Designed miniproteins, single chains, continued (2). Designs and how they scored, part 78

Each design is a single chain, and the fold is of that chain. pLDDT is the mean over its residues in the fold that is shown.

## One batch from the design tools (miniprotein)

Design m6869
Fold by ESMFold2-Fast:
Structure m6869 (fold): chain A 80 residues (1-80)
Amino acid sequence: SMLEKLREAFEEARRLIRELLEAGASPREAVERAVKRLQEEFGLSEEEARRIVEYAGLALHAEEQGDALMAAASERAALA
């Protein structure tokens, strides 16, 4: 389903952003590379991929802060 595809893209974006940041990429570089990857792997438009990547980054930051509600809200927003 489209919802399952978006959830998979969100999880992939979270993983990729984390890996790129851990490898020393800047936040902007991590976002741009993740957007490109989601377009290529999931066939998303740039606007759809960027939305998912932005919310994935917010969810990752919220998880690091221990904010489970913000993490869940970010995932929900990415899938809307």
Scores: mean pLDDT 86

Design m6870
Fold by ESMFold2-Fast:
Structure m6870 (fold): chain A 56 residues (1-56)
Amino acid sequence: LSEEQRRKIYELLKEHAVRTGSNVLTEEEVREIAERAGVSQEEARKEAERMGVKVV
């Protein structure tokens, strides 16, 4: 992942946390973040997990 893509994922994860009050993502939410960041769902999931977010 590029720095720009990682930054975009981080921004989207922060947006999710602020909106929901949760550090948990569903598979569908990971897919939405991946599409918005321009990365694969697998890359988005790995980055989220690296940042301490749980994927269910």
Scores: mean pLDDT 80

Design m6871
Fold by ESMFold2-Fast:
Structure m6871 (fold): chain A 55 residues (1-55)
Amino acid sequence: ARVIHTKLVEAETGEEALAKARAYVEEVAAEHKVVRSVLTLGPDGTSVGVAVVTE
């Protein structure tokens, strides 16, 4: 079955938040087969919602 891993990342800048979000995807990918990843920039421009789908 597919599993969804979620994380909200916050930083001082959107670039830092995106870098932290990408690091989280890499951590999940090290242990699981990633089927899809979605990164969504928050309305503040400094947070990123991460959803990683694995199987």
Scores: mean pLDDT 82

Design m6872
Fold by ESMFold2-Fast:
Structure m6872 (fold): chain A 80 residues (1-80)
Amino acid sequence: DPLEEMHKLREEAKKNKWSPEEVLEKALELLRKMWEAGEDPGEILATLEVLALRRGEEVEKVTGPLTDEEIRARIEKLLK
């Protein structure tokens, strides 16, 4: 469950005093693994939206009605 994994990441960050940037980096690493495993893009984007809302990031680059190629390109750019 990507949402549950993100929740655990948030609690770990709180415990270890991680910066928002560190939390985002770890979350994107988790999302990269899910993307490489062939997970549904919609599920990945929903997870990114939840993360972005918690960290003040905007997900306009990876949300909305996009083609599979556009979704992949934006996710790869975000995971850079």
Scores: mean pLDDT 58

Design m6873
Fold by ESMFold2-Fast:
Structure m6873 (fold): chain A 61 residues (1-61)
Amino acid sequence: SELDELLAELRARMRAAGVPEHVIEAVVRLARKLHEEYGLSLEEVRRGVEALVDAIVAAQA
């Protein structure tokens, strides 16, 4: 699914930046919940979660 592709991309990016696995799984769970339970579109989830991932990745630098 497009959601699974997005989640795989976000996991790969966070792992490459050295983000701890428990943080990666928390972000993935948030993204999935926002789409599946709260009804946000994939575009809305991508925008919000990418901003969060950008901040997390920057904090690892």
Scores: mean pLDDT 84

Design m6874
Fold by ESMFold2-Fast:
Structure m6874 (fold): chain A 56 residues (1-56)
Amino acid sequence: AAEEARRLAEEAARLFKEGLRQSDDELLQKAGELARRAMELDPEAAREALTEMGVP
């Protein structure tokens, strides 16, 4: 659970950063979906991974 949540959160952070850089709403939406899924699995692990990746 925690490991899977971290993996999803890391992928979400990557897509979020790309989406912001490219102003791509589809990437931002996908990032949000993955982040939400990660938070559903393990909110602590997901939050830690997002913070570590520099997502506010």
Scores: mean pLDDT 78

Design m6875
Fold by ESMFold2-Fast:
Structure m6875 (fold): chain A 119 residues (1-119)
Amino acid sequence: GSEAARTAAAGIAAGLSKVPGLTATTEGNTVTITGGDSAADAAAVAAAAKTAATGKGVTATVEGNTATITMADSAEDLKGAGEGAGAGAAAAGAAVGDPEAAIEGGKVAGAGAGAGAAT
């Protein structure tokens, strides 16, 4: 992926990793989210991915307790990705019942996706 896509992916993964029960990893322009075996963790993964995909230049696929979020390769295509990414991390935190993780994860994910757009 581009530097913009990698920057956005790293920021989104950092934000989502603040949500209890979620693990987020990056590979190029993709973020893979894995939840635990609980229904709440699966709901958090789905909420994070689907809400992040409302942002421009962001797409997501969900399968059980795992989701893949993919960033567009250009900063121009990622303009507006920050709001979706921030809202996605906040939705995940809410799903697992951790409002502080929702706020902190949302800030980090939103800022990271916004930094990618600014590249």
Scores: mean pLDDT 78

Design m6876
Fold by ESMFold2-Fast:
Structure m6876 (fold): chain A 70 residues (1-70)
Amino acid sequence: SKKELYDELLEMLIELYDFAREKGVPDEEAQKIVEELEEEIVEASKTLSDEEVLALARERVEEAKKKIEE
């Protein structure tokens, strides 16, 4: 359901925020990273299926974590 998809996406975004904070990213910058990803997911959800949106979100979160580690 849309609610289940939203709950999973929200959990992923919270995990990304926590990861960034643990790596020393300031609160405002960590929030911006999450907000930018959320905006991308919202735009993608207009044309992609729920499964495609979730797959995109997972891929983008891993990419964001890799950039934070650089």
Scores: mean pLDDT 84

Design m6877
Fold by ESMFold2-Fast:
Structure m6877 (fold): chain A 75 residues (1-75)
Amino acid sequence: SPEEKAERFEKKADEYDKQGKYEEAGLWYMASGEFYRQAGDLEKAAESYRKAHEAFEKAGLTDVAQDARARADAL
C-alpha cells in the first residue's frame, strides 16, 4: 500500500540522516511524503516534506529544500 511504502521510505531516510548523508535522506523523505499524500495522510505527508526540507538544508541544497517546504505548506 502507499502507507506501507511511505513508512519504509521514511525508515531509509532516517538511516541516511543518522549517517550524515543528508542529500540521500532528503530524497527518501520526499518519496515518503509523496506516498503519504497518495494514502491521504496529509499530516504525515507534511511531516515528511518538512524533514526533507531540513535534510536538504543540511546538505546545502537550497532550491530543493525550498521545494520541499512549499509541498509541506500546500497540504
Scores: mean pLDDT 89

Design m6878
Fold by ESMFold2-Fast:
Structure m6878 (fold): chain A 57 residues (1-57)
Amino acid sequence: MAPEKRVVEREVPDGADMGAFLHELRKRAEAEGWRITRVESEGAIGEPLRVTVEFEK
């Protein structure tokens, strides 16, 4: 079987700590047997970042 993947999209406020955000997501994912495999972010200066996180089991 192919690996199971899940995609989560969120907006992160301008000036928020991306490292802290990703650390919390990773910790929760790993507790449930998921791993973060890809992170993409897009946005303009002064606007919330749109963050896409891919998980694999």
Scores: mean pLDDT 74

Design m6879
Fold by ESMFold2-Fast:
Structure m6879 (fold): chain A 99 residues (1-99)
Amino acid sequence: MEETLKKIQELIDKAIELVKNYDKMSKEEARRELLRIYQEIVDIVEKSDLPKEVKDKIIATIGRGLAEVMRALDEGNRDEAIEALKKTKEEVEKIFKES
């Protein structure tokens, strides 16, 4: 459980750093990297020994986070994208604490 949470947190932090450095890459490259990071999180969750209910909650939370980040980036609002990632990280941590 703790190792799975740590890996997810590290990947979300990587997504935050990617968005912070957005000016150094194309919008298409940033989107591809964000999708890759989120796919890696989903794979980690699916391969974990977590209960099905916990896996479903995490995947739903990550999916909502990705949608919010993509929308904020489409609107040119990098700060909102970073806040969406931070909120996603906090929601995932809460799911693990309530489990």
Scores: mean pLDDT 82

Design m6880
Fold by ESMFold2-Fast:
Structure m6880 (fold): chain A 86 residues (1-86)
Amino acid sequence: MTLEELRERLRRILEEAIREALERTASEEEIEAVRRRMREVAESEVSEEELLEVAREAALVAVQQALKAGVSAEEIRRTALEALEA
């Protein structure tokens, strides 16, 4: 996978995460499961596809937590997309 392809996938993951977070709330159990998976992949050698899958789940949790903290979906999208283009 090229860096440009990775950026496109991450951008798509972010947009999906924002949309899903606006439509539903993840349970505490789901959030804990995602955090456990993030820790496992950080300590293990995993494929790019597995990293992207965990990134999708992590993005959903992060967006939901930011929305709960009072950050707007528009601000989240702008900040994250700016980071991807940096």
Scores: mean pLDDT 73

Design m6881
Fold by ESMFold2-Fast:
Structure m6881 (fold): chain A 98 residues (1-98)
Amino acid sequence: SELERRIVVLLTAAQLLTIAAIIEHEESDPEAAKLAEEALKHILKAQKAWEAGDREKALEHLDKAIELLKRAAELAKDPGSIEAARDLVEEVKALIEE
């Protein structure tokens, strides 16, 4: 369906934006980068759960990623890319909850 395609595209975008945020912050804000790396692991687990048809597990992992990205943004001197990654994860969650 169009909804399923949109979820996969936005999950991929969230992964790429989180990777970009990690690279941007790894020297300037290493603790923020570390939290974003843990968030990326949960985004990847959410994708695997979604592809397996486990909606509940996908949402659980997205919630964990959102919490980790919020904490990363609080620690970062320039949180913009981390906040953008969090916004995409929140959009994916909203689409799955429909």
Scores: mean pLDDT 89

Design m6882
Fold by ESMFold2-Fast:
Structure m6882 (fold): chain A 58 residues (1-58)
Amino acid sequence: DEEKREQELLERLKKIAKEIKEKGEKVEVESFKEGESEEALRENAKALVKLEELKAKA
């Protein structure tokens, strides 16, 4: 189902965002699906980190 695929993608992005947050932006993203853009995944993950920081900053 598309819903399941979307959820899996979100889970992967959240994990990447968590790694960036904990280790800084030098995190290695190790799980790509062939045909996916590494740069796009990193960019989306970094955006999630920034959103979380802005929310926590109040």
Scores: mean pLDDT 63

Design m6883
Fold by ESMFold2-Fast:
Structure m6883 (fold): chain A 83 residues (1-83)
Amino acid sequence: SSSEEKRQEEIRKLKEQMNKKLEEASEALRSGSEREKALKLLEEAKELRRKILELSPESVQKELDAAVEAVAEAVRKVVERLE
């Protein structure tokens, strides 16, 4: 549907903008003289990520999967220590 196509396009654009802001922030931090700019760019990237999560159930599901894997890893380490 056109609505689904628009949602996918919006998510793609937001991801592109977020990655660009993160790259610019890294560059500004590396130069040492643009710390204020780097902090502003990081906050802008954080807002973009928030919008992506609101539009993408898939992104939310991926974070839930990561949380499950973290618990599984913790259980595995406990079992290994008991032997």
Scores: mean pLDDT 66

Design m6884
Fold by ESMFold2-Fast:
Structure m6884 (fold): chain A 65 residues (1-65)
Amino acid sequence: EIGRILAEKAARSEDPESLRKLAEKVIELDDPEALEIFKEAIKRTEDEEKKKILREAVKKLEEKE
């Protein structure tokens, strides 16, 4: 559940550095819910930099699957 909380924080972050740090922590926790949260965040955001960071996190999470 902590992975879900951190993934939601990352999805809401507007600071690219904070987003990247939170995403790395979420990847370390390997929470299955985080993958879905990040995919939804990519779909909803219009910030291309944020999308790039989230796509990278999704790729790393999928590689663990």
Scores: mean pLDDT 76

Design m6885
Fold by ESMFold2-Fast:
Structure m6885 (fold): chain A 72 residues (1-72)
Amino acid sequence: MKPSESEILAALGDMWVGIGNILASQGRLEEAAEAYEKAAELYRKAGPEYEEKAEEARRKAEELRREAEERE
């Protein structure tokens, strides 16, 4: 079975969530937010099945950006 473009995009999104988690754990909040934003975009491109994951990644990115601004 050929992997669908949807599955490949979702897998890339999962990878960026992992990167974002590592960056956030290191206090690199701006870079973590960028990683979650990339994940959200990839999940949206993957299709409606991944809309919930896209929205969670987007919300996490917004939270991390707010936290980074408060730590300025």
Scores: mean pLDDT 82

Design m6886
Fold by ESMFold2-Fast:
Structure m6886 (fold): chain A 84 residues (1-84)
Amino acid sequence: MEEEIEKLLEEIRKLIEESRELLKKLDLPEEEKKKILLELEILEGLALLALGVGKVINDPEFAIEQLKKVKEELEKLYEELKKL
């Protein structure tokens, strides 16, 4: 279970990094880039919050479920960026 959490965190971190790299290459208005960067920061914060809450309530399944949701949102954002 801890191993699954670790894998999800690595995948989330990689998606954030790849999204940031892709965003640098896109010809978008500065304000739009700023909004996307803020959304990435919010999603990273949600992943950390899910870990903290899961640990406090001793529910690693809750942490895994929330991390999977964060990963899905990051994958969706990355796919949208690739279409730009």
Scores: mean pLDDT 83

Design m6887
Fold by ESMFold2-Fast:
Structure m6887 (fold): chain A 60 residues (1-60)
Amino acid sequence: MLEIEIEISLLRMKAQVALLAGDYEEAAKYYEELAKLLKEAGLEEEAKEAEERAKELREK
């Protein structure tokens, strides 16, 4: 429970750092992992947003 919350926070930070560095493919991977953890936590709407974000980044 708490472990998933920490992992979600870390993945959000990693994705943001990758975006700042211009590493869109790496950022997309972090958002994909974030979406999986969000689904496990029961946050389905947030997971869908993370999946859409990952798709947008891979299209760049």
Scores: mean pLDDT 80

Design m6888
Fold by ESMFold2-Fast:
Structure m6888 (fold): chain A 55 residues (1-55)
Amino acid sequence: LSKKQQLLLEIEEALEAKDLERAQKLVDELLAIDPNSGMAHVYREEVEKMLRELA
Protein backbone atom coordinates (compact mmCIF):
# COMPACT_ATOMS: atom_id res chain seq x y z
CA LEU A 1 0.00 0.00 0.00
CA SER A 2 1.08 3.60 -0.60
CA LYS A 3 1.64 5.89 2.40
CA LYS A 4 -1.66 7.65 1.64
CA GLN A 5 -3.62 4.37 1.50
CA GLN A 6 -1.98 3.16 4.73
CA LEU A 7 -2.94 6.41 6.50
CA LEU A 8 -6.54 6.14 5.24
CA LEU A 9 -6.82 2.60 6.63
CA GLU A 10 -5.34 3.69 9.98
CA ILE A 11 -7.78 6.63 10.17
CA GLU A 12 -10.71 4.26 9.54
CA GLU A 13 -9.44 1.91 12.28
CA ALA A 14 -9.05 4.81 14.74
CA LEU A 15 -12.57 6.08 13.98
CA GLU A 16 -14.03 2.58 14.41
CA ALA A 17 -12.29 2.38 17.81
CA LYS A 18 -13.53 5.93 18.61
CA ASP A 19 -9.93 6.95 19.26
CA LEU A 20 -10.51 10.54 18.21
CA GLU A 21 -7.08 11.77 19.33
CA ARG A 22 -5.35 9.21 17.11
CA ALA A 23 -7.76 9.84 14.22
CA GLN A 24 -7.07 13.61 14.38
CA LYS A 25 -3.28 13.03 14.38
CA LEU A 26 -3.50 10.67 11.37
CA VAL A 27 -5.75 13.11 9.46
CA ASP A 28 -3.23 15.90 10.11
CA GLU A 29 -0.43 13.65 8.81
CA LEU A 30 -2.42 12.82 5.66
CA LEU A 31 -3.20 16.51 5.04
CA ALA A 32 0.51 17.33 5.42
CA ILE A 33 1.25 14.88 2.58
CA ASP A 34 -1.81 15.72 0.44
CA PRO A 35 -3.58 18.95 1.54
CA ASN A 36 -6.17 18.58 -1.27
CA SER A 37 -7.21 15.04 -0.28
CA GLY A 38 -11.02 14.94 -0.28
CA MET A 39 -10.96 11.84 1.93
CA ALA A 40 -8.80 13.60 4.52
CA HIS A 41 -11.25 16.52 4.66
CA VAL A 42 -14.21 14.12 5.03
CA TYR A 43 -12.49 12.31 7.93
CA ARG A 44 -11.58 15.65 9.55
CA GLU A 45 -15.29 16.64 9.47
CA GLU A 46 -16.25 13.27 10.99
CA VAL A 47 -13.74 13.66 13.84
CA GLU A 48 -14.98 17.21 14.55
CA LYS A 49 -18.59 15.95 14.54
CA MET A 50 -17.75 13.20 17.05
CA LEU A 51 -15.90 15.69 19.28
CA ARG A 52 -18.94 18.00 19.24
CA GLU A 53 -21.16 15.06 20.24
CA LEU A 54 -18.98 14.52 23.33
CA ALA A 55 -19.22 18.21 24.31
Scores: mean pLDDT 80

Design m6889
Fold by ESMFold2-Fast:
Structure m6889 (fold): chain A 58 residues (1-58)
Amino acid sequence: SPEEQARELIEKAEEALKNGDPEKAIEYSRKAIQLATTPELYERAVELIEKAMELLKK
């Protein structure tokens, strides 16, 4: 289901951040947003993008 796919993408984004790959985290999180069926999943994906972008800032 789209919800399960969004959850898996969020988990992959979290893993990418742990591995020091904020660019992949943003990619997975953007895909999760497109598939998010609940506000909670949407908010989690947005938070991951924000965290990843902070890591990319100078």
Scores: mean pLDDT 83

Design m6890
Fold by ESMFold2-Fast:
Structure m6890 (fold): chain A 60 residues (1-60)
Amino acid sequence: LVEEARRGLELAEELLAQGDYAGALTAASHAVKLAREAGDEELARRAEEIVRQARAGSGS
């Protein structure tokens, strides 16, 4: 779960850098769920930050 959440976060960061806001939002949202299931609140917080950035990039 922690490794899966971490890989999901890495994917979300890459998609965000590419301007794929929809893909970044999906990947980061999944990473939040996995991080919470693993009990890693720091990783969940990082993934939530990517969710926020992806939403901002796609237009509020």
Scores: mean pLDDT 80

Design m6891
Fold by ESMFold2-Fast:
Structure m6891 (fold): chain A 94 residues (1-94)
Amino acid sequence: TEEQIKEFKEAFSLFDKDGDGYISTEELSHVITSRDLRVKLGRILGLEVTENSTEEEVEALVQRVISEFDKDGDGRINFEEFVTMVTRMTKENV
């Protein structure tokens, strides 16, 4: 769990270049267009993303997960929400 939290923190830092503690929908869209970052994000979130996954499929999955955890509906996700997502998905996969 600590290793996954560290990896998530590193990923969060790559997305949150402004250092405001939030990832915007715009920043996430930019990550989704990058194949390498898209696969890494999907893996961290516990999504089954492969080389054969289309950009549209990955985008739909990421947006769905965001919608489930972004209860404020402002299109922004804070660090605590991401940690909660990773922790829940990890417990389901053990």
Scores: mean pLDDT 61

Design m6892
Fold by ESMFold2-Fast:
Structure m6892 (fold): chain A 81 residues (1-81)
Amino acid sequence: SKEIKELEERIAKEPDAVDYTRLGALYFEQKDYEKALEYLEKALELDPNYYQAYALLGKVYEAMGDLEKAKEYYEKAKELL
């Protein structure tokens, strides 16, 4: 999509946890869970305390059927609020 291309161009110039998390969310909406996880992991490399990235990781793992990992990430997101 246009938004994905714009975010990828922004990230190439200035990596940002917010932009990586947004890109992960867009790939999640497209059901590209592998790319969603890759970008969310990069978001957490830049900001390990970014609770929105953990919350979205929970949603991705839940959609993939990994309920144990989903719960772990939801709990981490709650701890950071």
Scores: mean pLDDT 88

Design m6894
Fold by ESMFold2-Fast:
Structure m6894 (fold): chain A 90 residues (1-90)
Amino acid sequence: SEAQEALDAGDYEKAIALYDEILAKDPNNAVAWLNLGKAYAGLGKYLEASEAYGQAYKLATEQGDEKLAEQARENLRKTQEELAKKLEEE
């Protein structure tokens, strides 16, 4: 998809806009929430990334997607560590 291509290319602002459109149509798309989190993390927007990963984890567990839930949980953990570091450096 164009959203995934933007994410893979490191065009994080474009990826965010495209995943936002996907989620406006299907807010229960756990993969889109995971990828939105990755795009925010790529921009250093760790609070927004944490929120997106949290939503991905919730939806993946509700849908029984254990692999996606573990990916979301691990990304959430790493993002929370980066958020703590970023706030301490300022």
Scores: mean pLDDT 87

Design m6895
Fold by ESMFold2-Fast:
Structure m6895 (fold): chain A 107 residues (1-107)
Amino acid sequence: MVVVTQSGPTSVPKGGTATLTGTASSGTAADVTWLRQLPSGEVVTLVYGGSTPAPGVRPNFQGSLSGNTATLTISNVEEEDTGVYYQVFVDAAGNGGAGAGQQLTVY
């Protein structure tokens, strides 16, 4: 079982850069998806394949992978970027896990 540990809550001023991270308990990342939950409860995909932005997502959302750690960087943050961000991790053997979510607050 892969456990994904996401970083604690972060607060960023409007126009700043947010960095969200998650680390898997084992394995090297083969695929990582970043999701955001909207206030409606709807879940939207932001980045898939570790670094590929989803259609309709702003170009300031950037994903990167390093070993068992995935990072989502959001440049020039806006108030609507406030929310809970989830990492879904899959290793090279096909074992996966999801993080509990990281709260981002834009002020």
Scores: mean pLDDT 80

Design m6896
Fold by ESMFold2-Fast:
Structure m6896 (fold): chain A 68 residues (1-68)
Amino acid sequence: MLDQLRKEAEKAAREALEKMGVKVEKVEVTIEGDVVSVKVTPAEPLSPEEYAKAAREAANAAIEAVEK
């Protein structure tokens, strides 16, 4: 079910961010075919470098959750 896959991807992305110590207000995942897009809204401002690392980790976790 698409909605369940999206929720699993969001959960995986959020857990990855929490393991990195990033406080997250919202994680939004969109799945379109083989493309998984993750939008992270941090609870507090991150530097561009910190955001890039967090976004990459969240995206990787979301993709793995959808593939499994």
Scores: mean pLDDT 77

Design m6897
Fold by ESMFold2-Fast:
Order: structure tokens, then sequence, then C-alpha cells
Structure m6897 (fold): chain A 62 residues (1-62)
């Protein structure tokens, strides 16, 4: 999706604030599947700090 493309660009640029905002936007829309895809991308890119923050957001949302 377009939001996933923006998320990947944010990771590539080291823009963690924008990456986390996109995750929050996905969760506010009720799109948990999209947030899980973002978590998977962060993990594959080995950005474990971002992956941990996304995991915390998912737990707080639920």
Amino acid sequence: SSMLEKFEEAIKKGDRETALKLVRDALEQGNVELALKMLEIASKQKDYELANEISRLLLEYL
C-alpha cells in the first residue's frame, strides 16, 4: 500500500518519528494487519529498536 511505501522510505532515511507516526495512523484506522506488516518490515531491516517500539504500540492499542 502507499502507507507501506512511506514507511519503508522513513526507515531508509532514518526518520523513526515518521515511521512511528505511520504505525499509529494505521492503528487509529483499525488496520492492525498493516501495523503488523510494518513490524515485519522493521524486523527484516534489523531495526530492532523500531520493531520494539511498534510492538509496544500494538500492545497499548489492544
Scores: mean pLDDT 86

Design m6898
Fold by ESMFold2-Fast:
Structure m6898 (fold): chain A 81 residues (1-81)
Amino acid sequence: NEEQKKVLELIGLILRAIGYEIEAELFPEKKIEYLKEAIEALEKALKLAEELGDEELAARLKKRLEELKKELKELEKKKKE
């Protein structure tokens, strides 16, 4: 059941991203590194959601990715100052 395997991989990627987002809040020194890992996991999750035809989940993942990428960009800008 390849579809069930993709669903489990999708769930695992979402949980991994949540874990990295929590770590980013708990460990401010490594926040940029953890946000990059969360973004990578969510980008992989988005591809799987699109392959599965879950348009609602794909839209939610796109919105979350936009929010995290914006936060990462602002943090990288502040770190350079």
Scores: mean pLDDT 86

Design m6899
Fold by ESMFold2-Fast:
Structure m6899 (fold): chain A 69 residues (1-69)
Amino acid sequence: MEEEREKRREKAFNFAVSLLLDVRNGEITEEEAVERIRQHGKELGLSDEEIDEVLARAKAFVDAQLNAP
């Protein structure tokens, strides 16, 4: 069911955003965050393609927040 997969992608996205914010605050390295994001996505049963999409969207979201006027 597509709705179930969408819910998993949302969980992965929220997790990715939180870790990328930790990177921006200097609490964790970007390499560590990306590794944890990929592992979490795989544990949720997402494909590598879905994980890449989640990571790209999370990076864009965080960048937009920090560059907002």
Scores: mean pLDDT 81

Design m6900
Fold by ESMFold2-Fast:
Structure m6900 (fold): chain A 90 residues (1-90)
Amino acid sequence: MEVERIKKIAETVADLSKDVKAAGEELAKRSTNPEAIEKAQEAVRKAEEGYELAKKAYETGDYDLMLEAERKAAEGFKYLEEARKIVVEA
């Protein structure tokens, strides 16, 4: 994969991770459901990991770092979705 494409994907993953972190923090702050809070906090943690990896992938053009960043961002998003479902069903 070309370095230019790696950087573009890394930037997208960084933006997604930032959004997931913000949403997770807001949900954890507003929820009174312990399971939803736990899932939201896990989403924040994974999003922070994804952001850091995406930043490194952007700086280095490293394909493996980009893939790891995508995985962490995806995990964060899944935890956020799980937390949102718990809040809606309560």
Scores: mean pLDDT 86

Design m6901
Fold by ESMFold2-Fast:
Structure m6901 (fold): chain A 72 residues (1-72)
Amino acid sequence: SARAALEAARAAAAGDVAAVEALLLALAEEELGDPEEVAAARPAVRAHARALTAYIAASDAERILALAEALA
């Protein structure tokens, strides 16, 4: 959902890779519905969580946090 994506962006702006990974895995469970597919996606989710966290932390984290707060 859009809210889940904003929660992930907020965690990424805070530099919390583990929180981003957990949120993306929860989303993968909802979207895929298959435990084997979720397990297979886990390395990609970790890589994406790292990339997203680094990208957002290096970007306008303050602006992203303000947007997430306005929409939550």
Scores: mean pLDDT 70

Design m6902
Fold by ESMFold2-Fast:
Structure m6902 (fold): chain A 58 residues (1-58)
Amino acid sequence: VDELVERAKKLLEELKPYIDEDSYNDALKKIEELGKTKDIEALEIVIKALEESLELLK
């Protein structure tokens, strides 16, 4: 779980220049919440969404 949380946070940091501060903070809190509940499936979905978003913004 910790590895998935760290990966999601790294992807979110890469997206930070391309998104609003509110969107960044909302995503960060969601990632932290999923890490606390150990929701592996939801973390994998979030990671995939962040990776796809980063590809679209390049």
Scores: mean pLDDT 78

Design m6903
Fold by ESMFold2-Fast:
Structure m6903 (fold): chain A 61 residues (1-61)
Amino acid sequence: MGLPKDVREKISKIIQRSLSNEDLEGGLKELEKLAKENDIPEETLKRYKEVLRRAYEHLKG
């Protein structure tokens, strides 16, 4: 994937924190902020937001 390693690690940490805190909205906002700061393509951002949403739905049962 075309993202730098450090950016991918930040995305992973945001997702992990969002799921641990059961805070979907906070996680989505952090992903959007990271995308703006690191010029992440909108399509890539949409994929990570979808990953977070699906993981959150799975966590809720």
Scores: mean pLDDT 81

Design m6904
Fold by ESMFold2-Fast:
Structure m6904 (fold): chain A 66 residues (1-66)
Amino acid sequence: MTKEEIEKIVREALEKTNGDYVKAAVEVGRKLGIDPRLALRVLTKHRDKSIEEVAKFAAEELLKYL
């Protein structure tokens, strides 16, 4: 799985859940086969940034666990 594919999954999850990071983390966890608690920690690390920036940073971090 590429960084671009992970970024798309994270961005779509955040948009689908209207910025509900808990629900987005569950969706990301399901799509990537990772613990949703890990996904939540990564997604919330930059929550003061735009969805696009959060998705980019989360993709770089989550790729290390795949």
Scores: mean pLDDT 82

Design m6905
Fold by ESMFold2-Fast:
Structure m6905 (fold): chain A 65 residues (1-65)
Amino acid sequence: EVPQLSLREAEVLRLLGVLGWSLAEIAEELGLSVATVRRLLRRRGVRDAEEARELLEKYGEQLSS
């Protein structure tokens, strides 16, 4: 079960998967803790930047298809 991404979740995935930011950099940018960023990624089954990018592309592409 992979529900639709929230704006915050999409931003985390973009910063990690597309821009290659560290979890600490993402946390600082979004005003979250590193633990919160890691929790959001784990809830989506994302283990690394490649999976983050693939998940974001999947949701982005569904809006244009």
Scores: mean pLDDT 74

